# Designed miniproteins, single chains, continued (2), part 108

Each design is a single chain, and the fold is of that chain. pLDDT is the mean over its residues in the fold that is shown.

## One batch from the design tools (miniprotein)

Design m7739
Fold by ESMFold2-Fast:
Structure m7739 (fold): chain A 93 residues (1-93)
Amino acid sequence: KAKEMKEILEQIEEAKANTTNPDVLKQIELAQAIIDHDEEKAKELLEEIKKEQEEKFGATEEERAQVKAAEPQLKKDAEELKELAEALKKELE
């Protein structure tokens, strides 16, 4: 199914918004174009691009994309609930 490829593309789009480096943007566009024609080959090239970006910028694009995608509701809600649980625990003790 194309679901996995779509998730990769979404993560790449998030990384594009977070990265303004023209070189990185060009590589990402190439990967997206290739995915349109050859799914398996594009997947292999995406892995290579991720490796280069990780080495070049010292950070993983997937991690940036995941943080941005999950940040609005999941991260804030989870952290806030965790703090409330700790506060209740302290008050109980």
Scores: mean pLDDT 56

Design m7740
Fold by ESMFold2-Fast:
Order: C-alpha cells, then sequence, then structure tokens
Structure m7740 (fold): chain A 66 residues (1-66)
C-alpha cells in the first residue's frame, strides 16, 4: 500500500504520461481527491478512456514499492 503522498505522486506522474487529455485531467483530479474511493473512481474512468494507463500505473506502483 502506498502512502497518500506516494499515491499523489504516482497519479501526477501517470497524468503527465497520459496521451488522452481527458484521461490526464481525470488523473490530476484523482491525485487531488479527498477520499480513496473518489480517487479510485476517477482512475477507473481514466483507464476506460486510455486502457494502457493500467499497465503504466502497475509499473509506477511497483517502482514506488521498491
Amino acid sequence: ALSPEQRREVLLRLAAEAKNPEAAELLRRAAAAPTSDESALLVARAVNLEPSLAERLARLVLEAAG
């Protein structure tokens, strides 16, 4: 599990790598979301627009974990 700071950093990095501008905006909103549930919903919407983000997210999480 990532700390709130690590999760925010990962989501902002993912937003910078996103090709779809709507997906990037959803990820920036997810990074700023007050709850994990709201953030997860926004990430799911971003992945629906750009499915390749799921693999990128998994890689960034693994890098953050070690």
Scores: mean pLDDT 84

Design m7741
Fold by ESMFold2-Fast:
Structure m7741 (fold): chain A 89 residues (1-89)
Amino acid sequence: SSMEALLKEINAMLQEIDALQQQIYDLVQQGRYADALAQIGVLRAKIEELRAKIEQLPDSQFKRDLLKALDDTLAQLDALEAKLEAKLA
């Protein structure tokens, strides 16, 4: 029951993160760099919340793969943020 609830929450948050990444991409393509930066902030907060939920899972390859995917996403967001800030300067 509690594990099923946790997995459902993780799945919902993964879908929300995917939607936010798509929105950020669309804003960047439209040249809406300030709006994209604001959404990157929202996405970072959601990734932190998701990480805390994933950490509650028992140790497994699935858990390790998810945590690594979050780290990779954060690194990509760092690079994108720097690029967008340069465009606003």
Scores: mean pLDDT 89

Design m7742
Fold by ESMFold2-Fast:
Structure m7742 (fold): chain A 84 residues (1-84)
Amino acid sequence: SYVEKAIEYAKEVLELSTDPRAQAAATIAIDLLEKAAAGVNPVKMLKGAIAALELALELTTDPKAKEAAKKAIEYAKKALKEAE
């Protein structure tokens, strides 16, 4: 599913990022994506996850983490479109 792909890339952001604020943002995004996958207010959780991933993208300095964040955002947006 798109949510599962978003979680995969969000975990990659967390693994590759060395900035603790980027790690915190990625951790929040993973929690919100997992709640969306469980059917807990998926539109609200996906919107929150996208915001957290965009923050992680701004804060991370690692180019591979930036690419993973972009992919996580892409899949989270696809999941949101299906949930709306």
Scores: mean pLDDT 89

Design m7743
Fold by ESMFold2-Fast:
Structure m7743 (fold): chain A 85 residues (1-85)
Amino acid sequence: MWKKYKITIELEEGVDAEKAAQLVEDYLKRLEEMGYIKNVKVTVEGNKIVVEFESKLDPEKIAERIVKFLEENGFKVKSYKVEEL
């Protein structure tokens, strides 16, 4: 079944949250095009990126991939949290 999830990613101080959010959105739009997720929404709240989406896949694995992708692109992640909505 499709379930709705929220991932909150807290960035380290001094990281450009808007640029980081754009990379996250681009990554998630590719997953949406592949049929893994749907109804993707990405918002920036200070140093936090908030992602909402529907998935049949494990949201923890999606969060881990997002964090790795951000870090590989030079955006340091302080913490992340996954919630079922």
Scores: mean pLDDT 84

Design m7744
Fold by ESMFold2-Fast:
Structure m7744 (fold): chain A 81 residues (1-81)
Amino acid sequence: STEEAIAEMEKIVEETLEKLKKAKTEEEIQRIYDEAGKRMEEIFKKFAQSTSDLAALDKFVQHMKELSDKIKEEVEKKLKE
């Protein structure tokens, strides 16, 4: 369901933010960011293949963008330290 896919993405974001808090090098930060992006893309691909509901896809994409922005903000903060 849309709700389940969103919950999976939220879990990835939470795990990613915790990893970013512990990261000490720019290389670690970049690796964590890249891994999160791949995991989120996999969830999107599976969800997109499971539904023909364009409204559900739009809602999912909007939520994914908001979650991705949260990761990006944390990455930018860490890199400026």
Scores: mean pLDDT 81

Design m7745
Fold by ESMFold2-Fast:
Structure m7745 (fold): chain A 73 residues (1-73)
Amino acid sequence: SVPSSLVTHAYTADGKPKPEETQKRVKAASLAMYKAWLDGKSMTEVGQAGIVAVEKVREGLPVEEAAEIGYKS
């Protein structure tokens, strides 16, 4: 399945011992970037939204809140 293939790729990308953390970061970044893209922001702003969302997940925030902060940055 497509979701299983994506999850397997995330496991091999540095996160073997902590796949859940990698998944949270990817989800938060994807949500923030997608919202920024839909809102017509530049590619640079879309990238910044993703970076901020990942940093907020690293600080221990939930995926949805991290994505919202990233998008609003």
Scores: mean pLDDT 72

Design m7746
Fold by ESMFold2-Fast:
Structure m7746 (fold): chain A 80 residues (1-80)
Amino acid sequence: SSSQEFLLKLLEKVRELLKKEKAPEEVLKLIDEAIEKAKEKTDEGLIEARDLFIEAYDKLSDDVRKKVNEVKDKILEEIG
């Protein structure tokens, strides 16, 4: 579905951003787990991936959250 494609692209781009920003290893592990769940292509996997992403997002600083939101907006423009 478009929602699964969006979430997977978002998670992969966010992972690259978080590595560049030198985010804590704990946050990177949450994103890696979310990517694995999104790749399962199941409704349950999508829900778990979203919940893991929210947990990771809540652990970020405001500056990094702003950059994550910019990545999200760009992906939304690409998918249409």
Scores: mean pLDDT 82

Design m7747
Fold by ESMFold2-Fast:
Structure m7747 (fold): chain A 63 residues (1-63)
Amino acid sequence: MDQKMDELVRLRAAYQQAVQQKNYQEALEYGEQAYKIMEEINAPQSDIESIRREIEQIKKQLE
């Protein structure tokens, strides 16, 4: 993978681990970083929509 793809994979893994550990603050940070990279690389719309919905759910749990 190029460097952006490798970083995205790592951020997605960190995001999933944070969600599993119920560390929603950290999950939000990783999710937002992954979302930005996905937009920059023009990831499939389905993937972008998926991460956007996940971020929305985490934000609601933090409030």
Scores: mean pLDDT 80

Design m7748
Fold by ESMFold2-Fast:
Structure m7748 (fold): chain A 85 residues (1-85)
Amino acid sequence: MEKKLEEKRKILARLQEALAKGVDELKKEVAKILRETGEDPNATAEEITDQKMIDFMSKLIVEINKLKEEEVKKTLTEMLELAKA
């Protein structure tokens, strides 16, 4: 669980750093991530449309939020078990 959340947070951080440099850098970073993950081994920045960036970022944020919710639930469950002991 922690490894998946950590990997997705790293991807989001890379995208945020790229966006701070400009939209063209964000497109390059999305293409690089697609190549690294094997989703699109031939991905180029030129093929990354604004819609593809929005879809990629939206999916990533949803997945991070889901993993964070699972992490919070796990922590609360562990706290309740400690309180019963």
Scores: mean pLDDT 76

Design m7749
Fold by ESMFold2-Fast:
Structure m7749 (fold): chain A 58 residues (1-58)
Amino acid sequence: AAIALINSLSLANQKIAQSLIVSLLSGDITLEQAIAQINAALSAASAAKAIQAISIAA
């Protein structure tokens, strides 16, 4: 559970970071807009997985 959570978060961060760079280079979105969306997605996914892992382990 813990290892899977860490791997999923790391992979999500890498993919999101790459998408951010591509979007910035193409000029499709602003840096601030991209960061806000990425942070919201990461926070929601991280919180949900962490809560489930802790609840199951408890």
Scores: mean pLDDT 63

Design m7750
Fold by ESMFold2-Fast:
Parts: structure tokens; sequence; C-alpha cells
Structure m7750 (fold): chain A 68 residues (1-68)
């Protein structure tokens, strides 16, 4: 591969993994709010907003895992 692009399927799979981990580590309200933001970005076709929410979820999971 000459250009590294994350396929949509991998992006969705990574998001589902992060949301599942957040569901174990964080309150349900926090997970629901994050899902709402991601769904809004997805509906708007805003890839940058989607990526920002994905990075935020990853950072939160890493922080909670390090302390768990």
Amino acid sequence: PKTVVIPDEEREARLEELLAELGRLAPAETVQQLKARIDAARAAGDREAFDRELVGAYTLVQHLRARA
C-alpha cells in the first residue's frame, strides 16, 4: 500500500471496540453522549468531526485502562 488510508470497515470496527470498552469502564450517560455526537457527525457526513470523536474516545479508554 502506497497510501495509508483506514478503510471505513476498520474505522467502524475500531469505534465499536472503543464504545464497548467505554461501556465497561465509564457511566452509561457518558457512553450515550459520545454515541449521540458520533451519530450526529456520521449523519452530517463530517469526517473530521467523526475522527475527532474517535480520537477522544480512544484517549478516554487509554486513560481509564491505565487506571483500572
Scores: mean pLDDT 72

Design m7751
Fold by ESMFold2-Fast:
Structure m7751 (fold): chain A 91 residues (1-91)
Amino acid sequence: RAAEVERLRAEVARLRAEAEAAYAAGDRARAYALAARAYVLEVRARILAGEDPEAVIRRALALLREEAAASTDPAARAALEAAAAELEALL
């Protein structure tokens, strides 16, 4: 379990680095998609580390949906909505 949490955290760090590289290269759609994927994996790591799955997922869904509704960037909205759908499927 500790090894799995470490693996997920390493993957989150890798995806965030790739998101930063994509953003610097001007590929904002890819940057947002990678960042959203990293967030989903971070939520999964928190669940594996012992947080209540329903509570952490519901909080993450609320935050993602609020951010999506506030966003004026279609790529950011699409990435946030996709992340919310993936997390909702875990309930």
Scores: mean pLDDT 83

Design m7752
Fold by ESMFold2-Fast:
Structure m7752 (fold): chain A 64 residues (1-64)
Amino acid sequence: NAGALHQAVADALAPVVAATRERIRQEHPDLPGEEYAGRLGEAVAPAAFAHADLSWQALDIGKA
């Protein structure tokens, strides 16, 4: 079910976003809000792509 796969990816990304937010905050506590949001998005992007790719690969294996 595509919905279950999307939910699993969202759930997996939640802690990654939280951890990345903490990391950026600790390293750059005075970073402006807009730059903070941009850096958070760019830092999470590779993990989001990796999770999407792994989830897609798992779906293909399950289909085979």
Scores: mean pLDDT 64

Design m7753
Fold by ESMFold2-Fast:
Structure m7753 (fold): chain A 87 residues (1-87)
Amino acid sequence: TDSQRRTAQRLQGLFDTAVTRINNGGPSVVRGPDFTPDQERTVDRLFVDIYNGSDPDVIRDRANRDLTPPAQRVVNVIYDRYLWIQQ
């Protein structure tokens, strides 16, 4: 649908930001006192993995294992949006 196409375009922007961060440095898709540099890098890599077609359930399990609750919430929102556009 048109709504799914618009959501896919918005997710593309977030994934492009994560790719730029990993390859060239720059701002993470998550920032603030609740996020260590290691948490920021993990979120950015998980976003890239979601975009590259990694199993969303594997991504969610990895987030729950490796991330703090604030970072898990960010990944879960993106996970839910990614699953919705795959329908």
Scores: mean pLDDT 74

Design m7754
Fold by ESMFold2-Fast:
Structure m7754 (fold): chain A 60 residues (1-60)
Amino acid sequence: MAKASADEVLAAVYRYMKEQTEEAYEAARRAMEAYTGERFETREQVLDAAARLARELALS
């Protein structure tokens, strides 16, 4: 993806949390990278970034 919305990123992360598959993880990582412009090397980094994003959206 060249660009991802916050909702698309959170949906991809939620799918990974439910399915626990490598394909779902890669989709979540790519969506997060497209949204933030940063690279993620580990599942923990992706989940931490997603948790921060979800918290920011919930507080808005």
Scores: mean pLDDT 75

Design m7755
Fold by ESMFold2-Fast:
Structure m7755 (fold): chain A 79 residues (1-79)
Amino acid sequence: DLEEKVAEARKRIDEIFEQLKKELEKTSNPVLKKELLEYARDEAIREITRLLNGPSPEVQKAREELIKEVDERIKEIKK
């Protein structure tokens, strides 16, 4: 079920960003902050791709929208 897979992907993204926020609070080093953000983005995209694979246009659209949401979350954290 696409809806269940999207919900699971959102849950994994939330867990990844919650951990990222905790790690960002522990450091003032801008290089480490950049590495943490890049790692979290890569991990989130990997989970999205793993959960939402297949040739269906609906699956592809859901994957693209979740990746966009990840990029928007990264921008919000950088503020």
Scores: mean pLDDT 85

Design m7756
Fold by ESMFold2-Fast:
Structure m7756 (fold): chain A 82 residues (1-82)
Amino acid sequence: SKEERGRLTLEEASLTVLIMHVLLLGKLKKDEEAIKRARELLEELARLWREYEAGKISFEEALERMERLRRELERLYEELKA
C-alpha cells in the first residue's frame, strides 16, 4: 500500500542519515574499516530498496531487513564513539 511504502521511505531516509553520520565520524577518526563497513551497509540498503520496489520482497521482510541494518549501524556508531 502507499502507507506501507511511506513507512519504508521514512525508515530508508532515517537509515541513510545514520550511515552518513557513521561515514563522517569514521573519516574524522581515520577509521578505514568503519568507512568501508558503512559503505557496504549503504549498498545493502540500496539493494534492499530495489528488491522491495521490484516486488521481490514483502513489506514485512523489507522492514525486518532494515531493522537488522539499523542494529548493525548503531553498534558500529557506538564502537566509533569509544
Scores: mean pLDDT 87

Design m7757
Fold by ESMFold2-Fast:
Structure m7757 (fold): chain A 89 residues (1-89)
Amino acid sequence: SKEDMRKLVLLESEVTAHWLNVQIMLRYDMDPQEILRRAQQAIELAQEAIAEINKLKITTPQQKQMYRNILRILKDLQQQKQAIEAQLS
C-alpha cells in the first residue's frame, strides 16, 4: 500500500542517514571508540528497521529494492565494526 511505502521510505532514510554519519567519521579518521559507538547504534537501528519492515506487505520491486538496501547497509556496518575492533585489539 502507499502507507507501507511511506513507512519503508522513512525507515530507509533514517538508516541511510546513520550509515552516512559513520562513513563521514571513518573518512575524517575520528576517534575509533566513538566510531564503534555510532556504528553499533546504526546497526541496532537497521535491525529494528528490518523487524518493522517484516511486518509490512512488501510486494513491489521498489519496496524490495529498498529492503535490500537496508540489508546491504547492515552488512556493511557490521564489517566496518569488525575491522575497527580488530585494529583496537
Scores: mean pLDDT 88

Design m7758
Fold by ESMFold2-Fast:
Structure m7758 (fold): chain A 63 residues (1-63)
Amino acid sequence: VTGDQLATVLTLGGEAYKAGKPVDVAAAGRAAGVSWRTAARILEQAGGFEVDEEARLAYPPAK
């Protein structure tokens, strides 16, 4: 994962957090040029998101 790919995923996560909406991790992965699993891991570990792998959604931290 490059810094640009990480920044793209985290930017999408930050926008979702401000909107109070989940991130489509497959769409985030496509936007950053990474797999959905990589996008999900970035959002989970760096953004504090809760990933629903079955739904392909990452929920913003509610706390």
Scores: mean pLDDT 78

Design m7759
Fold by ESMFold2-Fast:
Structure m7759 (fold): chain A 107 residues (1-107)
Amino acid sequence: SAEEALEKLQELLKELEKILKEIEEAKKNEDEESYKKKVEELMKEAEEKIKEFLEYLRKNVSPELFEILAEEIIDELERYKNRLKDDKFAVEKIDEIIEKIKEMMKA
């Protein structure tokens, strides 16, 4: 249902916010090598969660609602890029995820 999809989106966005906070904390407290490894692991986790959600949507909602909810994820990731604007490595990794979402939307 549309209601269930919106609830799952809210849960996903909360998980992504948690990942963002871990990236900010790692940037502040870790050396460069440890920071980069942690960001790569966290970004892979984020990508897998987003992919699972998009696959759920493709099976359970209209094409129109799928597009709307996928765009909402992209908008949230763009907000994260603005928040992390001084962290070029994290911004680059977020751009990679946005591109992958756009590719999944075309399939």
Scores: mean pLDDT 87

Design m7760
Fold by ESMFold2-Fast:
Structure m7760 (fold): chain A 102 residues (1-102)
Amino acid sequence: MEPSPFEIIEEAEEQIKKSKDAEERARILEETYRKVLSLADKYSNEEQKKILDRLIDLIDEVEKFAQEQKASIDVLMRIGALRTGAVTSKVAVEKEIEKEKK
């Protein structure tokens, strides 16, 4: 079977840790974000929330490293855009979960 979103994030985290360059880390994160979101639609709202929480944790790790390395504004803006997208998706999923409990 295809790898789970959690397995994709775990593999990306290991690749990111091996890179010393904030721009390369951002590129790996962007590829991971696209793959994870393409698979998320196959999962329940509860599972999607867990996937998005794990993805946001990875985004925060990459953003912190980029800030510590004093990466360019362009790199920081790219990471920030991914964070905004992931958080927006999580809020949408949480609203759907809330409707299901009505």
Scores: mean pLDDT 84

Design m7761
Fold by ESMFold2-Fast:
Structure m7761 (fold): chain A 92 residues (1-92)
Amino acid sequence: KQIITIIIDNNPKSIDKIYDIMKNMSKQAKKDGKIDIKSIYGGSDDDRNKLKKASNSISNGSGDYNGMKKSSSDSFSNAINSGKDQTSISKN
């Protein structure tokens, strides 16, 4: 879970690939009733929203939407903010 977050934070260009994986997982999960593809499509989103949803799908391994909406926002927002914030070796 942390590895995926680090990858996205260091290389946001991979969002496109992760987004594609997320969509593929959504197709499978939608049939099972876990992820709603419409939620991803209908969102007026920017890179942050794509990263959050993509990271959730991969982190959970199945893309349970209920788990995603609750868990990833914090961990993923932290990663996005860390990437924008000045990070140093402090407390490492």
Scores: mean pLDDT 46

Design m7762
Fold by ESMFold2-Fast:
Structure m7762 (fold): chain A 64 residues (1-64)
Amino acid sequence: SSATERQVLEAQIKIAEGNDEEALRIVEQILKEDPSDTASIDKLIEAARLQGREELAKKIEELK
């Protein structure tokens, strides 16, 4: 949905800014709305890894 697309973009911005707390909050909101949305979560795991944030990537994976 367009709402989920906006949330993914916001989370990617937070990851790039180094705001891991806000990034995780957005991930939790996406999963609360659709627990089966693995595609959006996988995009955010990839974004965290591309920024060298392995610990953040692991925390996002744990929320799946």
Scores: mean pLDDT 84

Design m7763
Fold by ESMFold2-Fast:
Structure m7763 (fold): chain A 72 residues (1-72)
Amino acid sequence: MKSIDELLEEIKKSKDKEEIRKLLLELVKLFFPNFEKFSEEVQKKLIKGVADALYKLYKDEELKKKIEEALK
């Protein structure tokens, strides 16, 4: 299993929205192992919550921009 730091570096390196989305889902699953068992609405809230927490923790505008673009 990839670490949080490894997943963040891969997100920043990637130019593919699907790859970034997949990496973000791996990050969310590190915090919520049963992520795929939740409803689609709850899954979207968890993804946004993790993304917001990452931005606040790292203050990385490039990371925030890539995640926001991948979630459109």
Scores: mean pLDDT 78

Design m7764
Fold by ESMFold2-Fast:
Structure m7764 (fold): chain A 55 residues (1-55)
Amino acid sequence: MEELIQRAINAVKLMSKLSPEAQAVYQRILEHEISQLPPEEAAAVQKAVEEALAE
């Protein structure tokens, strides 16, 4: 789980430096990966992604 959260945060930080079109592609990939996790883990990853975006 820790590794998945770290990967999601790194992807979000990279996305913030990309064009809106590239951001949409990465967001779709993240949503797909999160959807494959158990609900509890999906919620934790989603929260970490939102916190990273808020910075």
Scores: mean pLDDT 71

Design m7765
Fold by ESMFold2-Fast:
Structure m7765 (fold): chain A 92 residues (1-92)
Amino acid sequence: MSIEHDDPELAEEGKELEEEVKREGYVSDEQKKRAHELYSKQLDAQLRAALAAGRDRDVLIEVLERLLEEAKKVGSEEFVKKVEELLEELRA
């Protein structure tokens, strides 16, 4: 799913962060937090746009379940919590 299509402002911020990381050759804790925050904001907005477009909730739940599994593997605790919150909202 293309997160960048959702919000041009967030997409630009994400690209700036990526270039900064590439220049430094590593990801600082501050940059990791910013990346997770941007991804969380883009994910929420993208989900809202998909729902507004009439996308099937069951399909969105499957996508989020896969994303949750990947997030757990990389240990992004705050991002995991965000995905779990969105899943609970969709299932409610």
Scores: mean pLDDT 67

Design m7766
Fold by ESMFold2-Fast:
Structure m7766 (fold): chain A 90 residues (1-90)
Amino acid sequence: SEKEKLIELTKRIMELVIEMLEKLGYEEEAKILKERTEKLIEYMKTLSVEELKEESLDVAEYALEFAKEHKEETPELYEEIEKLYKEIKE
């Protein structure tokens, strides 16, 4: 379903941001984000497809901006996040 796809894409984007934080040495921030991501995914399951698309896009935009700031340190993670962002936007 579209809802399942949007949740999975959002989860994958957050996993990449967490990986980026871990590679950059932000271990505590990565742990906090893991916990917040679990709560976000549970919340997203309660949303309509329309609300979920808006939430997924907002999350993806935040993730992309963060990844862009760290593009020099983790270019491959930036590219994967950008690809997933484009997939959510379509």
Scores: mean pLDDT 87

Design m7767
Fold by ESMFold2-Fast:
Structure m7767 (fold): chain A 83 residues (1-83)
Amino acid sequence: GAEEARELAEEGKGAEAGGTAGQAAAEAAARGDAEAAREAARAGREAARVAAEKGDGVGAAAAGVSAAGGSASALLAGGEPAE
């Protein structure tokens, strides 16, 4: 899940880290777990930052897209109790 994404980012696998974070966020949102989805989105943002620092623009972009998706999923899951 989110921890696996962070480990992949540290290994310089930004694109894989982003994909792992995005998958974790989608699965958490499907369960209605807004906190897990937010955690996965944070892991995706960290992966994007690490990839960018290493000069991996493609990995940074992929991780950034996954982080944005995860954030959206978290918002939707967290918003449901208010409706």
Scores: mean pLDDT 69

Design m7768
Fold by ESMFold2-Fast:
Structure m7768 (fold): chain A 87 residues (1-87)
Amino acid sequence: SSKEELIKRLKEIKEKVENGEITPEEAIEEILKALEEAGVPESLLESVRKYAQSLLDYIKQHNLSERQKRNLIISFIDLVIKEIESL
């Protein structure tokens, strides 16, 4: 898919997180699937996977509020979008 289509998909995932429609874990799964289906460079996919794993580990280790979890995932999505925009 085009870069613009991928960014649109990531923004839709962000909206689902903001609206509480999906969990942090589900959001990360959808993001990784979108990147894989779009055929982004393997180096970018590996970087995103590592960051996502660090976020999931952090969430699992800390008693975070739902708002705190959403904010972390939203920040992660925003970083991924910026990386895609730079391609």
Scores: mean pLDDT 87

Design m7769
Fold by ESMFold2-Fast:
Structure m7769 (fold): chain A 88 residues (1-88)
Amino acid sequence: AEENVKKAEEELLRTEVEIQREFDEKGLSPEEAQKLFVPRLIEKAYEKGLLSKEQYENLKKFLKEHPDDLVRQYLYLRLSILGEALLK
């Protein structure tokens, strides 16, 4: 359980770095990058198996309900990833 959480945190950090590089290479403005970051992170986290299908759908719903609350979006995503790792 603890080793799974540590691996999930490390993979989340790598995924965040990958997205930052992707946005830099595409020449996105800071405003565009800020708006796209959490949605892109959710997609990559699900693709990498860090999120269950239910968590992925719940996160997408949360983004629609709280589109401008980027801090809460990120915290909910982080809690979902770490919670999934705890259950493995």
Scores: mean pLDDT 82

Design m7770
Fold by ESMFold2-Fast:
Structure m7770 (fold): chain A 60 residues (1-60)
Amino acid sequence: MKEIKSLDDIPDLGNEKINKLLKAVRDGRWDEALKLYEENKELIESNPFLKDIVEELKRV
């Protein structure tokens, strides 16, 4: 894609891996959340809507 039309097309933040990360954080499963973050670091860190969650994960 040349332009960010996908930003407007992000249902549930647009990715199953991101949804799993958010659910793990919500449930307090930090070990699973950290694993998902480490396995999908580029995808998660590139998403501006997850900036606060990424900072929280780095503090754990």
Scores: mean pLDDT 67

Design m7771
Fold by ESMFold2-Fast:
Order: sequence, then C-alpha cells, then structure tokens
Structure m7771 (fold): chain A 86 residues (1-86)
Amino acid sequence: MDPILEQVEEIVKQNPSYIIVPHSSEPTRSDIRKKLESAGYERVESYVFGSYEERNERLKELLKKYPDAVVVKRSGGLTIDVFKKK
C-alpha cells in the first residue's frame, strides 16, 4: 500500500471532524479522496495555488479555521482539499 494512503487510513481510525490534505499529484489525490469519502467524509473546500507561498499562507488560515483538524503530511503539491465528517 502507498505510505500516504496508509497515513490516511490511520487518520480515519482517529475519527477527526476535519482532515486537511495538501497534495496535488494524481492519481494519489483522487485515491485519497475516494478513501476519505468511503470512510464517511465529504470534501467541503478545494484550492489550487500558483505557488508554494500561496499554498502555505492558505494552510495557515485553514489551521486557524479548523484548529482540531488532522493534516495529511506530504512534501510538495500545489492543492489543498478539506474534508469534513458527515
């Protein structure tokens, strides 16, 4: 199994109300979304950035908005998806 998908599985076991996914590579982004939707989450926000600086600024604001959110850790990527437990 892909290590990032294993991380997502472990996060799902913790049953957080919000999960933040900073990741832009396909097919992994779609695979993460499918796994989270299958676990009862819905994507409530989605962003695409022109730079890592813009992405990091948005991530800081999202962490203020969702202070208890669990973040999927990965280097790179110019997208952020936010998922909420249904």
Scores: mean pLDDT 78

Design m7772
Fold by ESMFold2-Fast:
Structure m7772 (fold): chain A 79 residues (1-79)
Amino acid sequence: LEEEVARVLIELAGMSEEDARLMARAVAEIAKDPEKAAEAIEIARAQLAEARAAGEDPRHLAAAEAVLKLLEEARRRVE
């Protein structure tokens, strides 16, 4: 999960390796807690919808969508 999130952020969002690693670690830590993961997924879905409506960079939207999908998949395995 952590490595996959970092790669997506670097390749799709154009984030620096340092920033991508920090965010990927935060996402991986959130994914360990089912309650926090559920809250993060809900917030991310709402923010993604708002960003799309605001005309945010398509590359950033694609990265956010991919990260959300990875987090949702990780959460489904921790039932």
Scores: mean pLDDT 75

Design m7773
Fold by ESMFold2-Fast:
Parts: sequence; C-alpha cells; structure tokens
Structure m7773 (fold): chain A 70 residues (1-70)
Amino acid sequence: MDALVEEAERELARGVASGDAAGRSVLVSTTEDPALREVVRRGAEAAGARVVEVDATDREAVAAAVAAAR
C-alpha cells in the first residue's frame, strides 16, 4: 500500500514541478483510497491548486463541485 502511495506522490510531484497545477482546481473522489486521496490533496495544495473532494458516483455532487471549483 505505502509503496503505491509513494509512487503516486512522486508522479504527482513531477506534474507539480511542471507548473501544470498552479492556480488550478483539482477534484478528488471521496470513493478513492484515503491514502491516495491524501497524496493527491497534498500535491495539489503544494502546487497552489484548490482541492475539492466529491463523490464521483454522485452526478449532482460532481456538477456542484465543478461549479464551486470555477
């Protein structure tokens, strides 16, 4: 588990280093593994991006999160 989380964190750090996430909003599904969600959240926040957690299986929640992220 931890090894996968660390690998995801390294890949996200590479994307963050490219500046692609700066000033962006990142949607994270609440149905994802909690450790993976935490890695994504930390990486996005480190890049200056806003993090919005949403249940990806709930269409209305996704639409509301997208609207709130704009």
Scores: mean pLDDT 61

Design m7774
Fold by ESMFold2-Fast:
Structure m7774 (fold): chain A 89 residues (1-89)
Amino acid sequence: SERLEKLKQKVLDAKSLEEAIRIALSEPNPYYRDILLEIAFEKFGVPEEDRRRIVLTYLLFESLYNSDKVISKEDVIEAVLKEARRLGF
């Protein structure tokens, strides 16, 4: 997909893990989000244990967003960024 290749490049051009995560998690296609998030982790050298913690935070908050919609997409992104910052990124 040409759109996916452009999104991959946008993540690779990001100046911080925070910027890369914002790009990845703003993607409405869940398969593209997963691909972009993995590229972000690879680019910024995020260790497997920290990737797992960040992904679990994402899955938890996405579940809350999808179940009753009392939280926004921005709330999901901010929760993930807060976890990345807690881990020293």
Scores: mean pLDDT 87

